# Designed miniproteins, single chains, continued (4), part 96

Each design is a single chain, and the fold is of that chain. pLDDT is the mean over its residues in the fold that is shown.

## One batch from the design tools (miniprotein)

Design m15323
Fold by ESMFold2-Fast:
Structure m15323 (fold): chain A 84 residues (1-84)
Amino acid sequence: MMRELGEENEEKGKEYEEKGNYVEAGRYYVTAAGNYLAAGDLERAREALKRAKEMMKKAEEQGQDVSGVRQGIEEAEAGIRRAE
């Protein structure tokens, strides 16, 4: 359930990334990381979090507001750290 939802959100993140919409891509990758974390899949959660950070950097380079993505990344990092 949550693992499949994580895969779906990761795919959506990739689609937005390909369109150059890095804020939306980052949001989907953060959501995927949360879904993988809820499923107990720490490896996929870390991979999705890494992609979210890459999207945040690209969005910042384009002058976009990344505050929401940054908060989501921090929450996902804390969740992963707690699960370790």
Scores: mean pLDDT 86

Design m15324
Fold by ESMFold2-Fast:
Structure m15324 (fold): chain A 99 residues (1-99)
Amino acid sequence: MELELHEDEQVVANGLDAAELTIKIAKDEPEVIKYLREVEKLSDEEIKEIQEKAKEAVARLYKEGLPLLEKLAEEYRKKGNEELAEKVEKVIEAIKAFA
């Protein structure tokens, strides 16, 4: 069957991908930092600035975003959207592991 995403589901999926990338940057994930340096051709100073902003964003997600993400995962499970529910849960786990 074709994967049909509603507009709000697509926005959420994109936001979750951005959150996962932000957490990896904040954690100094070698593959992501290598990509920023070698593919995006960012300087060490630019990468460091992005990492500081990423750390601040993850700290805010931990403090303020976790209850909202947990509720979002429950709502997607109730709707039968297991793929988005699992994707939200992976982001929650990554935030908790970082903090």
Scores: mean pLDDT 77

Design m15325
Fold by ESMFold2-Fast:
Structure m15325 (fold): chain A 61 residues (1-61)
Amino acid sequence: LTPEQLARLAGIAREFGPEAAVKAAKVLLDNPEATDQEIAEAIGVSRAAVERAKARGLADF
């Protein structure tokens, strides 16, 4: 995972908890090009929620 992907995963952990971040990390490890929609489906939230969490993670990095 890149430093940017790790920062985005930190945002997901902050918003949805560490279990959601682990699920998102697994999706990215299986497919580094995974979309926000695929991550959203894996953790059970909307794509817009994943986009906001990732943006917040990058802003706080």
Scores: mean pLDDT 78

Design m15326
Fold by ESMFold2-Fast:
Structure m15326 (fold): chain A 109 residues (1-109)
Amino acid sequence: SRTPSEYASLISGMAIGGVGVLTEADLSEERAKKDPSKLKDEAEALREAARYGERMRRRALELARRLLEEGPELQPAADFALKVAELLEQSVRYAREKAEELEEEAKKQ
């Protein structure tokens, strides 16, 4: 079994993944603004980033559930995993929203 510190490290990795999705969404928008021929490619990349984030969100929720079942000493790690799941949900929503905006802009050209 993992220690609380090892769980914190794993959950932190998931949080970094969520921040990465948000950063890629902003960079994709910036790249598309500089080169409108990339609108469709950047939108597709954001759809893939959103799928990645959704997989990580499901894993964070399942981890939180398992930690809550194992004992009260893992409650802080479970709470951290739930907060990371919220970040990942936000990241997925933002990436999908940006993909939709880029897809709509591509249709106008």
Scores: mean pLDDT 86

Design m15327
Fold by ESMFold2-Fast:
Structure m15327 (fold): chain A 82 residues (1-82)
Amino acid sequence: STSDQALAQIEAVFDQAKEQLAKAKSIEEVDQIMNKTNTQLSAIVEANSSSLSSQDAIHIVGMQVRLVGEAVDKILEIRKKE
């Protein structure tokens, strides 16, 4: 379905962001990754808003919360090494 395609696209964006966060060496890199990811996610969600269900929206929010947690952990790890 169209929503399945949108969800697969969103999942790919999160997977790429997680891979980039794992490799990030500075707080600035983390910020750039998060800004790029947020822009990409907003574009996909806006383009597919009419086909996404409430359940899909909750799932996306869950993925966003998890990514934010990984970004916070990475920032704190980098800060401890300074």
Scores: mean pLDDT 87

Design m15328
Fold by ESMFold2-Fast:
Formats: structure tokens, sequence, C-alpha cells
Structure m15328 (fold): chain A 89 residues (1-89)
């Protein structure tokens, strides 16, 4: 099912692209608070805008995790293609 595999690849790349701005906020907060051990602790230290970015990042991560069964059906070559596309972002 080449069409399904291409859809899964495109969906993964799109989700990663969408989460990059939110990840930048999370990375900055983690750099500022390297001893924080949970997302709940990170959110407690965040302002409302940063908290919204954390929530967006988590929502996108959940969507990516929901694709895991289909993504696991991808070959090693197809997984490498997704990684290469993500690296271009």
Amino acid sequence: RAAEEERVKAEVVALVREMLPAKAVVDRLMEAHPDVRSVEELKALADPAERAAIDRYLALLRQLQALAPRANELSEEQKAEVEAEVEKL
C-alpha cells in the first residue's frame, strides 16, 4: 500500500514541522530549568504563552505517537527518508 505509506511519511513530517516552533520554547525552558523532571513542573514555571506552547508540543507528540503503529510498518529505507526530510527543516 504505497499510498498509505506516503500518507504516513507526509503526516510524520508535517507533525514534526508543526512542532518545531513549540519545541524551541520547550528547549529554552529546559535550558533555563535543567533540574526539572516532569512536564507538570515545567508548566508551573512557564508563563501563559510558554504554557500554551508546551500544550501544543504535547498535543503534536500525542498525534505522532498515535501514528506509531502505522509508522512501524515503514521500512528502514522509508524511515531514513522521513529522517532526511526532517533534517531539511
Scores: mean pLDDT 78

Design m15329
Fold by ESMFold2-Fast:
Structure m15329 (fold): chain A 74 residues (1-74)
Amino acid sequence: SKEEIIKELIEEAVKKFKEEMEANPDASREEIHALIAREAAWLAEKLREKLPDASDTEIAAAIQEFVDRVNALL
């Protein structure tokens, strides 16, 4: 389903963020923000690729869910 694809891609983006943070425990605030931006861009691209009929609103909501989840880890 569309919901499962969105969930899977968000989980993948969060996992990538966690792995990068584990690899770079002394990352600066600027580096962390840049990483969040890069992972959000990757997530947006993969959502458009796998769900070509998804609205901009649905994609934005998925990106916001990712951003909220990674900020909760900080």
Scores: mean pLDDT 87

Design m15330
Fold by ESMFold2-Fast:
Structure m15330 (fold): chain A 94 residues (1-94)
Amino acid sequence: SAEELLERAAKLMEEALRWLEENNAPQELIDMMREAYKKLKEAIEKKASLEEQIKLVEGAAVVMRIAATHTKDPRFAEIEEELRKILEELKKLK
């Protein structure tokens, strides 16, 4: 369940990264999104602790908020909401 939640978060981050690249978003924002995606993928691969998974998804939601604020594209706000739902589900496993 935790692994499935983290995989869902990673897919949402990958979609957001593609959207930022297609919209010629600032390189700094693209790099932040790519780094958050990479950290989520690494956490899945290494079977990171639940505490680390929660922290990484929380960080991903923060980057998504920055993307939503910068782009004004409602797609990023929708992905942020989904990441926050994943975060709450992970917290229930604690």
Scores: mean pLDDT 86

Design m15331
Fold by ESMFold2-Fast:
Structure m15331 (fold): chain A 61 residues (1-61)
Amino acid sequence: MVKELALKAGMSEELAEKLEEAARKGDVDGIDGIVAQAVALGQISAEEGEKVGKVAVETAE
């Protein structure tokens, strides 16, 4: 599940929940924004964000 992966990567529960919801809705722009916010807040690295974002987008499609 996207939320579990995001939490394991170091994202907050709030952002991980938002990411899972965006993935369920197929909101690719929302996924990108949430991942970018987590990186900007220093919760995950840019490299980790790319991996988490890719899985979330694949789940959305």
Scores: mean pLDDT 82

Design m15332
Fold by ESMFold2-Fast:
Structure m15332 (fold): chain A 98 residues (1-98)
Amino acid sequence: EKREKILEATKEVANYLKKKLEESGMKDLGERAAKLILENTEKYIDSPEKALDGILAALARAYRIAKNELSPEQVKKFQEAIKEARDLAEKYLEEIKK
């Protein structure tokens, strides 16, 4: 079902970001970022477009938190992880739209 596919895609993106940040020594921030993705999308799992907007908003929120809590070097790694998570979200949700 389309709603199940959107939910699965959202969970995959959240888990990807969490794992990527954990591998970079940012486990706590990774867990918080994943939670933001899930919370920002739970009301939009009926629309790939709205779910993507929710994920992108969550990533922007996570980045603002990261800039406040992390060193400049860690922020660069965080930006890389966010870019990869964004690309993954766009890929998964665009496929569901087909």
Scores: mean pLDDT 83

Design m15333
Fold by ESMFold2-Fast:
Structure m15333 (fold): chain A 91 residues (1-91)
Amino acid sequence: MTVLERLEKLRENGEAKLAAREFEVLAKAYADNPKAKALALFNAGESYELAGDLDKAIEAYREAAELYKSLGDEENVKKAEKKIEELEKKK
């Protein structure tokens, strides 16, 4: 099982806030791998969203979107931007 898969299971089992913090740590560890960092930040955003921490979720999705944009990954940029719009409307 990958680290990503393990953290996704923590989120699914109701430990969303713990999973979010661990995904942020994982993103920092991937400083030299922007694709892996973007994926970890997107997952941190989803985990903060499930934990009800909308401000941290939005920040994580913004950072993921910026990295995906730098990578030319338009599909994941749109996914992150949609999440940001949805969460900003809930504040």
Scores: mean pLDDT 82

Design m15334
Fold by ESMFold2-Fast:
Formats: C-alpha cells, structure tokens, sequence
Structure m15334 (fold): chain A 71 residues (1-71)
C-alpha cells in the first residue's frame, strides 16, 4: 500500500468510525448518543442528526450527502 492510500484511510477512518458508532448506538436504543455523534463528528444539522438516530449505515451516508448539498 502507498503512503497516499494510508493517508486517505486515516482521513476517512473518523467518518467510518462515527457511522459505525451511530449504528451501534441505534441498535442499543441510545438515540441521544447517536444524535450527538452525528452532530459533533459528522457535522449534521439537528434535523438530519435526528434522522441518523434511526438510520442504518447506508441511510447515514445519504444524510451526509444531504447536509453537503444543503451547505
């Protein structure tokens, strides 16, 4: 693997870990924790973070895209 590939993985790891933490929090019924991670780590609006608290990994990806499109 190249140093460039390693740097991309390191930069993407916080987002992948955040998505996994949100999914696990949702599975555990910890919706407040899931909303907090979505807002603090992914930078989602409170409205999108509330949707993330009931979402699977694919749906969370769609919410991230919605936030980027909304500015």
Amino acid sequence: MTPEEDAINDRNLPYVKAVNRIVKANEAGKRDEARRIAQEVLGLSPELAEKAATADAVEIGDLIHQELVRR
Scores: mean pLDDT 71

Design m15335
Fold by ESMFold2-Fast:
Structure m15335 (fold): chain A 104 residues (1-104)
Amino acid sequence: SAAEREAILARLREAVESTEQTKFNILLNDLALGVIALLKGRTDMSDKRVGPLSFIDSLDIDEKFKEVATKLRHGFPVDPEELLEALLSLLPYVDKEEILAALE
């Protein structure tokens, strides 16, 4: 629901504020922005079955994120809580300012 999405976006905003950026990765930054767009009800990422998401299989990142990314790459529906967990795993690698702007 819209209320559930708003609650998840609020939790993500709080997590971004408390997470220290340790390493920037442009691919993971683009993926985080795409997942946020899906949480906000946009479907443009789900219409794409190739591109940055296909590269995730080669990355040494969290297995939960790889599972969510595989679903997104194939256009399968993803639970908003799974999208939140995936985003939280990316926070050390993203531009905090861009993520906060995307959450507005």
Scores: mean pLDDT 65

Design m15336
Fold by ESMFold2-Fast:
Structure m15336 (fold): chain A 95 residues (1-95)
Amino acid sequence: SKLADRQIEEIRELIKEGRKLIEKMKENLDDKEKFEELLLQFSDVLSTLNGLILRLSGSDDISDPEFRKELVELQKERVELFKEMLELDNEVKEK
């Protein structure tokens, strides 16, 4: 559907934003205040991503195997972003 296509594009843009925030966090490992600011921004991106993915998982579009496959791949990317964030957060806390 046109709505589902727009929401998939929104998810892709949020994943790109999350990746940019991860790179910014890597640049600020020695600046705890800036790192915490970026971590909050990243948490907002992840929350929005999770909400959109859950909403699409409940849509009629899920009956399409290709749509399901794309949504699964986007969920995998969201999980990898979360893992990278945890690794960076642990690195900062060990300092």
Scores: mean pLDDT 85

Design m15337
Fold by ESMFold2-Fast:
Structure m15337 (fold): chain A 70 residues (1-70)
Amino acid sequence: MTALELKEIGLVFFKSRQYEEALKVYEKALKLDPSNEDIINEYKKALNELKKINPAKASELEQKLQLLLS
């Protein structure tokens, strides 16, 4: 499965308001293509939505994103 295919799957979860599931799929996409700005931007959008409903979980995943990009 390609990073682009994983991005599309993550977008389906995002549209369904399943933000934690979307973030898990985007994480897999970023492991395949860590420099992909589109995937990073979609991850950040899902994080912003998750912060509204579960700020603790969003904080954990935000730290994980920083490690993936470092």
Scores: mean pLDDT 84

Design m15338
Fold by ESMFold2-Fast:
Structure m15338 (fold): chain A 66 residues (1-66)
Amino acid sequence: QEDNLEVLDRRPSGIEDETQSVVTHTVRNVGDTPVTATLSEPGARRPAELVVAPGETREVGVGVAR
């Protein structure tokens, strides 16, 4: 569940091509159990899905249609 997942940062990665740009999400699990995070952006072709361990901070790139 995503209720213990904190989004610390959301920023353009500086990676762009003709079809997409990449937005980097920095997320942290503030709970004491693993959380399955589903990260999406408007225009994303597929959401990014990952498991974040308790107290872990992860950076995830999400491709967005340009």
Scores: mean pLDDT 72

Design m15339
Fold by ESMFold2-Fast:
Structure m15339 (fold): chain A 61 residues (1-61)
Amino acid sequence: SAREELERLRRELEALLVEKGWFEQKAELDDILRQSEADGTPVEKLVALLRAVIETLRRKG
């Protein structure tokens, strides 16, 4: 499901942020996702956003 994919991508992004030592960004990610769910942001949009961020971070490494 899209929600399971979102959770998987979230964990993948968290691992990348931890590898970079960006612990504050990891906390901010959790807050952003919580707020986005409260605002009714579609899960599919969050999945696309997280995938783009992960790809950008990996491409710059």
Scores: mean pLDDT 79

Design m15340
Fold by ESMFold2-Fast:
Structure m15340 (fold): chain A 114 residues (1-114)
Amino acid sequence: MEEATRRIKELLDRIAETEDEAERGRLLEEIAELIPEADREEIQRYALELAREALRAGRLVQAADLAAAGMLAAAEGHPAADQPPRAQHLGSAAVLARAGEPVERVLAELDAAE
């Protein structure tokens, strides 16, 4: 639990800093593997805060990947339509940020996820 949570936070910090899309993909894959052993609520909060910071800095692709990581931590074993509201809003934020939608629209989804 504690070790997995600390490791994921390190990976999230790396996602926020790296311009390498392939590296971010590998980091997200490692996060997905560690999520079952982590404090999912803590990871959701940390990913949300980093996504907001990335978005304010104009780093849309990093914000998208951070929101996606938060969604992975919030998701349950249900169909997409039946996912918890936080997972749905984080997923929407990731899609909108990746599409280059206006910052205000992405922020609205991140705010709804809090």
Scores: mean pLDDT 81

Design m15341
Fold by ESMFold2-Fast:
Structure m15341 (fold): chain A 70 residues (1-70)
Amino acid sequence: GATLRLADLPYDVQFAIAAALGILEGEPRRVTQQHVDALETALAHAPTVEELADRVAALRARLQELRGRL
């Protein structure tokens, strides 16, 4: 399919992706289901979103780490 841009996604998805990118750059004080949901949303869209295509492996690794901490 055609590659989408981040701006072409619904606002809820854009906010989830922004949250997921923040999680990649830092460590949350407490891991919550909201952190996992944000990473899952970002990973689901990453292969088709131009700005995220190179981050698939990082998003997957971080999601597995945080799932283990729930």
Scores: mean pLDDT 78

Design m15342
Fold by ESMFold2-Fast:
Structure m15342 (fold): chain A 109 residues (1-109)
Amino acid sequence: MEEEKKLRELKIEAIRKLLEEYKKEHPEKVKEIEEQIKKMLAEGKSVEELLDIIEEEHRKTKDSVAYAVKVAILVELTGDEELVRKVASKRSDYELIDLIIEAVKEKKK
């Protein structure tokens, strides 16, 4: 159990560093993603629909970094990590979404 806990913490830290590096190197792209997600949320799109859109884009692009950034921005903009976690719990990508949620939470602590 301790080794599994250490591996989880290392994965969360790696995602956090990846998100920080992407935001530093591509601030304009992060702003574009934030505005797109904010607009879709304002138009009444659910968290589930937004996760479906993000997953579909990842299937087309194979860009795992962009996927992680989009999920992180969605979590930050909703301000409700538990809602995102609940919606994601039935998804095939839940394990990765869970790690991204924890990476976003650690930045706020």
Scores: mean pLDDT 80

Design m15343
Fold by ESMFold2-Fast:
Structure m15343 (fold): chain A 69 residues (1-69)
Amino acid sequence: SMETIRKAFSLPLPDSVLRVALHEVRKEYPELSEEEAEKLARGLAGYQILTGKKLTDEEKELLRELAKE
C-alpha cells in the first residue's frame, strides 16, 4: 500500500542494512544523486522489513519517484 511505502522511508534501519541497500541502488541507478540514492535505499530496505516481500516493479518505481522529491 502507499502508506506502507511512505512508512518505509522513515523506518529506523541498522547501518549495515543501509550500506548494503545503498550499494545495490548505486549499481542499479547510477544516475541518481547521492541524496536520492540514500532515500531510495532506505525506502527499499524499509519496505522489505515492513512487508517481508520483495517490491513489485510498480512499487519500486513509486519509491524511486518519491526519492527524487
Scores: mean pLDDT 78

Design m15344
Fold by ESMFold2-Fast:
Structure m15344 (fold): chain A 80 residues (1-80)
Amino acid sequence: SAERVELLRRLLAGLEKSIAYFEEKYKDDEEIQKKVEEARRLVAKAREALEAGDVETAEKYLEEASRIVEEIVAEAERKE
């Protein structure tokens, strides 16, 4: 549905912003940068799926990216 696509587009934009924040703030942290790179790959896959009209595949990749971002947040809090 159009509503589902709009929600996924908003989630994608939010994830891109979060990933960019951690990429810049922890640029010298190899552990965090590895997870940032993984999250970026998943977001790129989600964007490709949305462009192809594959909403279910896009949702799956965005869910996976969200999990990786949660791991980044937990690791960043430990490095405070």
Scores: mean pLDDT 87

Design m15345
Fold by ESMFold2-Fast:
Structure m15345 (fold): chain A 85 residues (1-85)
Amino acid sequence: TEGLREAAEKAERALQAIQNKDVAGAVRYLSEVLRLARKYLDKETYERIGELINKAVQALDAGDYAEAAAHVEEVLRLIREELAR
């Protein structure tokens, strides 16, 4: 529903921030994705998204923007699959 659509929008903004090497912006958007995922997704999907976000943040800390972007794209794919029902 609306909350999952917002989560997808935040994930897309996180991906754009990573492409612009805006680490602070990316982390902020990913934190919002995690909050929305906890509220609107089942436990299994939420935990998987949480693991991917942790990997993305670790990649950002290492300066590996390509790896961070790949993990965020997987998060976005999972949210979009849930939106498709």
Scores: mean pLDDT 88

Design m15346
Fold by ESMFold2-Fast:
Order: structure tokens, then sequence, then C-alpha cells
Structure m15346 (fold): chain A 64 residues (1-64)
């Protein structure tokens, strides 16, 4: 759903400071692979466990 992608992109942009393009890509990843895929991608990108966990929790709520 494009609506879920946009909501997730907004959260990622706000909490991690990513560009619109990167935030949208993570939104697409979330719809395809769930909150855990987003968490793994953020950790692999050098973000803290705190930031990755906060974003993953919000992603899980949106995907419900």
Amino acid sequence: SMEKIEKIAKIVKEKAGLSDESARALGELAVKGGAEAVRTALLGGGYSEQVADEIAKEVEKILE
C-alpha cells in the first residue's frame, strides 16, 4: 500500500534524518519484509540500536 509506505517514510525521515528517497526505499522494504527488515537495514547503515528499535516499533504498528 502506498499509504503505508508514505507513513513509514515519514517516521524514518523524522527519527533517522534520511532523505525522502532513502526513507521511501525503507518504506517499500517494510511492506515487503516487515519491521525486522527495516531494523536490520538501519543497523547495517550504522544507526544505533535505539533508533532502529524505535523505528521498527512504529513500522510494526503501521503494518498492523
Scores: mean pLDDT 85

Design m15347
Fold by ESMFold2-Fast:
Structure m15347 (fold): chain A 100 residues (1-100)
Amino acid sequence: SALEASAARLTAEAPAWAQDVADKILRGELTTPELVAAAILVSTAVSLGDREAVKAFGDALIPAVRAGSPEAKSLGRIVANAAEQAGDHETAARLREAVA
């Protein structure tokens, strides 16, 4: 189905999308619609049980969060909660420490 194809695409492309989002944040180029889209993708990954996709977003965001970007901190909190819900307590802890 189209929904299953969309889920498979999220799993396959999550590392690249996560890195693109992080890079845009570091350049000050991330738009509000892109930030919202990234949050939706992370929430979808949790709903699908895709811990690797959530981890990819967490790992990519940590440098941007540490750089002090408000957008990265906002998304980092969302990804930390998502990682915890997915059972990735290590990624959640790393993001919470970086956001603090």
Scores: mean pLDDT 83

Design m15348
Fold by ESMFold2-Fast:
Structure m15348 (fold): chain A 89 residues (1-89)
Amino acid sequence: SKELERKALVLEITASLYEASAAMVDTLLPKASDATRQQIKDLYLQAAKKLREAAKALKEGDLKKAEELKKEADKLSQQAGQLENQALS
């Protein structure tokens, strides 16, 4: 449906924002270790991947799978944010 297509588009836009966050890590956290920057990048990229999978599930009408994948992406993005906050302290 057009409603599910619009919801999927929002998830795809959010995935693009997480990919942008990963791309900015080296610029925004130059004092963090290489290992910490790589962990933050990996978490944002994994979150983006889960959101793109959720968008696909939503377009296929699998609302439960889309919700589960979105929750997984949220946990990954929260972990990335926690590591960013630790790197800034």
Scores: mean pLDDT 90

Design m15349
Fold by ESMFold2-Fast:
Structure m15349 (fold): chain A 100 residues (1-100)
Amino acid sequence: SEALKAVEGGLAALEAELARLRAAADANDQRAFTSARGHVALVAREMLELAEKHNLPQEVIDELRRIYEALLSARTAEEAIAAAERLVGLTRKILEMLKA
């Protein structure tokens, strides 16, 4: 499935970008942090578009939208990392839904 491959790719990208977010926060590297946060937000948007195209449950679409908005409004490293962790968990659930 093309959708399955897209979600698997998104999950791999999220795991890498979450590690980069943590490393950038630890190093106080504002540029690296902003870049990694932007990439996580891009994955959130792609998952939202995929969920809408494949008519996933409305609660999944709504939670993806909330996570995307949380990433865009995050003022601290802690807030951005928490939103990215929520996105990883939800992307894993989406992956299992598509396998069923």
Scores: mean pLDDT 87

Design m15350
Fold by ESMFold2-Fast:
Structure m15350 (fold): chain A 64 residues (1-64)
Amino acid sequence: ARSAIEAAARAAGISVEEARRIAETGDPQLAGKLGEEAALRAGKSIEQATKAGTAAALAASGAP
């Protein structure tokens, strides 16, 4: 869902466009890892990165 992509973008500190590309992988496990790495690169804590990974995985699981 679009709202899940926006939540992932906010959690990871990346653009909605970047979060959409991560979600479009269609692989929740890979999307979760990419979201976590993006959050860490944005200077977020390990806890925030874990939440970003979860949000990215949910976005990927809801993608067409």
Scores: mean pLDDT 76

Design m15351
Fold by ESMFold2-Fast:
Structure m15351 (fold): chain A 108 residues (1-108)
Amino acid sequence: EEERRKELEEKMKQYDKEIAENVTTDPEKAAEAYKNYVDLRIEYGKLSPEEIERVKKRTEENVAFLKEHGGDRVAALQRDLAEAEKRKDIPEHQRMAELIRQSLARLA
């Protein structure tokens, strides 16, 4: 089991690198690497069936976003901003939204 954990950690690092290298130039390949990364993370974390269902749903959403927007940093930041604004009643989320707006302004 410890040997398998080390194998999973190394493969996860490899897929993380593959995602980073391909997210801008080959979003389809980045999306496939991301799906593989998530499968390994499920095994590594020994998630419950309920947790696996939530992770798979979020993975589908993230894969769709990657395929549509690729490595578009502005699109990614806009998505993060929209998510932070859903919880604007929380001071930490208001601060995060402001930091994201500042990042978007620097890219404009």
Scores: mean pLDDT 74

Design m15352
Fold by ESMFold2-Fast:
Structure m15352 (fold): chain A 91 residues (1-91)
Amino acid sequence: SKADEIIDEIKALVTHLAEQVPEAKEAGERILKALDEFRKNPEEGARKVLQAADEAEKELIKKFTDPDMQEAAKAFGERIKKLVEEALKEV
């Protein structure tokens, strides 16, 4: 389904971020766990993914003093939120 395609895109983005930014590995794992919930219960799972993405963004911004890293964390969080909203429209 298109929702599954979007979920797989989110998984790919999270995995790629964790490979490029080791400090994001734990935050990425939390988002991936929330995505598994999204497949089982879309409404509750979407809430959990959005919460995990928001927490990941805030944690990474707090950990990094480099403005480029902070901008990347913010852009990542915004992209995940947008993809979750699009996936919900397809359920």
Scores: mean pLDDT 79

Design m15353
Fold by ESMFold2-Fast:
Parts: sequence; C-alpha cells; structure tokens
Structure m15353 (fold): chain A 69 residues (1-69)
Amino acid sequence: MEEEAQELKKELRELKEKAEEAGYDEMAKRLGQAIELIDTAVESGNEDLIRSALEYAKEVIEEAKKKLA
C-alpha cells in the first residue's frame, strides 16, 4: 500500500504541474486534494481510508488525463 500510495502521489504531482501550466485551475485543485487525502489516510493507518483515498486518486488521474489529452 505505501509503495502504491507513493507512485500515485508522484503521478498526481506531475499531472497537477501540467494542469497548472495549462491553466486548468479546478483540475489542479482536485489533484492537490487527492494528494492530501492520501497523506491523511496513510498517517491515520486506517486501511479502509487508504483504499478510499487511492480509489479517488485513480479516478482524478483518469479525469486529468482525459482533460490534458
């Protein structure tokens, strides 16, 4: 889980930077929120919260990829 969380956070950060450069402020905000949710869930140690945060992150990544393509 920690390894997957780190990989998703890296991808979220890269997409957030691209969204900010493209002027997609709302998308950049959602990508940042997904990173924050992962950090909070991992710090809580709650497996269900971590899974929920990772699922949300995957959804936001897919939306960002569609918007940036």
Scores: mean pLDDT 83

Design m15354
Fold by ESMFold2-Fast:
Structure m15354 (fold): chain A 69 residues (1-69)
Amino acid sequence: SFEELKEKAEFAIELAEHLLKENPELPQSLRDEVEEARERLKKAKTEEEVREVLRYAGEVVSRIMRHVD
């Protein structure tokens, strides 16, 4: 459902935000990507749009994790 997908996207973004807070040395580009994910979720109005936000947020989390070896 839209709400379930939105909650999953919200969780992924919150996880990314938490990782950025715990790792202040991470580059500004990753912080900008997390903010972009947040803005996309705020604007998403359909399940398809929320699925794309969830995929994007997952990619951002993956990129953050590659920097925190």
Scores: mean pLDDT 85

Design m15355
Fold by ESMFold2-Fast:
Structure m15355 (fold): chain A 60 residues (1-60)
Amino acid sequence: GSKEEIIEFLRKIGYPFPEKYDEISEELLAAPDREAAIAVLQRYGIPIEYWEELLELAFG
């Protein structure tokens, strides 16, 4: 996946802080493994129902 795909997904789900889209996408892509990426998703308060799709966009 790409940074732009992650940003578009965050926009699609209505993540309430658009100013953080770039930061979140970069941290997800920089995560060394799935557990580190999950920690990013938890830190930014992303609802759990979106985690698998975001992980696939980051690593798939």
Scores: mean pLDDT 86

Design m15356
Fold by ESMFold2-Fast:
Structure m15356 (fold): chain A 76 residues (1-76)
Amino acid sequence: MERAEKIAEEGIEVHKTDPELTPEAARQGARTAAALGLSREQIEYMIDRMEKAGVSQEAVDAGREAADEALAEREA
């Protein structure tokens, strides 16, 4: 649990430096988080933090979609 929280926090810190985060970068971030073994809850937490940081709705939506796809693929 602590390890996943730390990884999610590190991901959030990277995205804080770029409020112009593109939908493509958001999708890549979500897929990377899923590949690192983060839970759906941790990935959703990262996306919520990006939304609060002023990232575009298009990037937020793209990140959520990519998270759903990557988590479904991991469960297969």
Scores: mean pLDDT 70

Design m15357
Fold by ESMFold2-Fast:
Structure m15357 (fold): chain A 60 residues (1-60)
Amino acid sequence: MVTEEDIEKALEELRTAPPSEFDELAQRVIELADAYYAETGDRERRLRFYQRVVEIGREK
């Protein structure tokens, strides 16, 4: 079961990662967000996680 804490940990790894690892870690966040949505039906929360990935990528 994917939890919000699992996704927050992946997002923190994404924030601190070097640019060379961004694509790999971003894909992990997306996969976790999709799994979370599949279990909970929370589309707004999944969209928010997607937006956070984009925002982190833009700042790198």
Scores: mean pLDDT 81

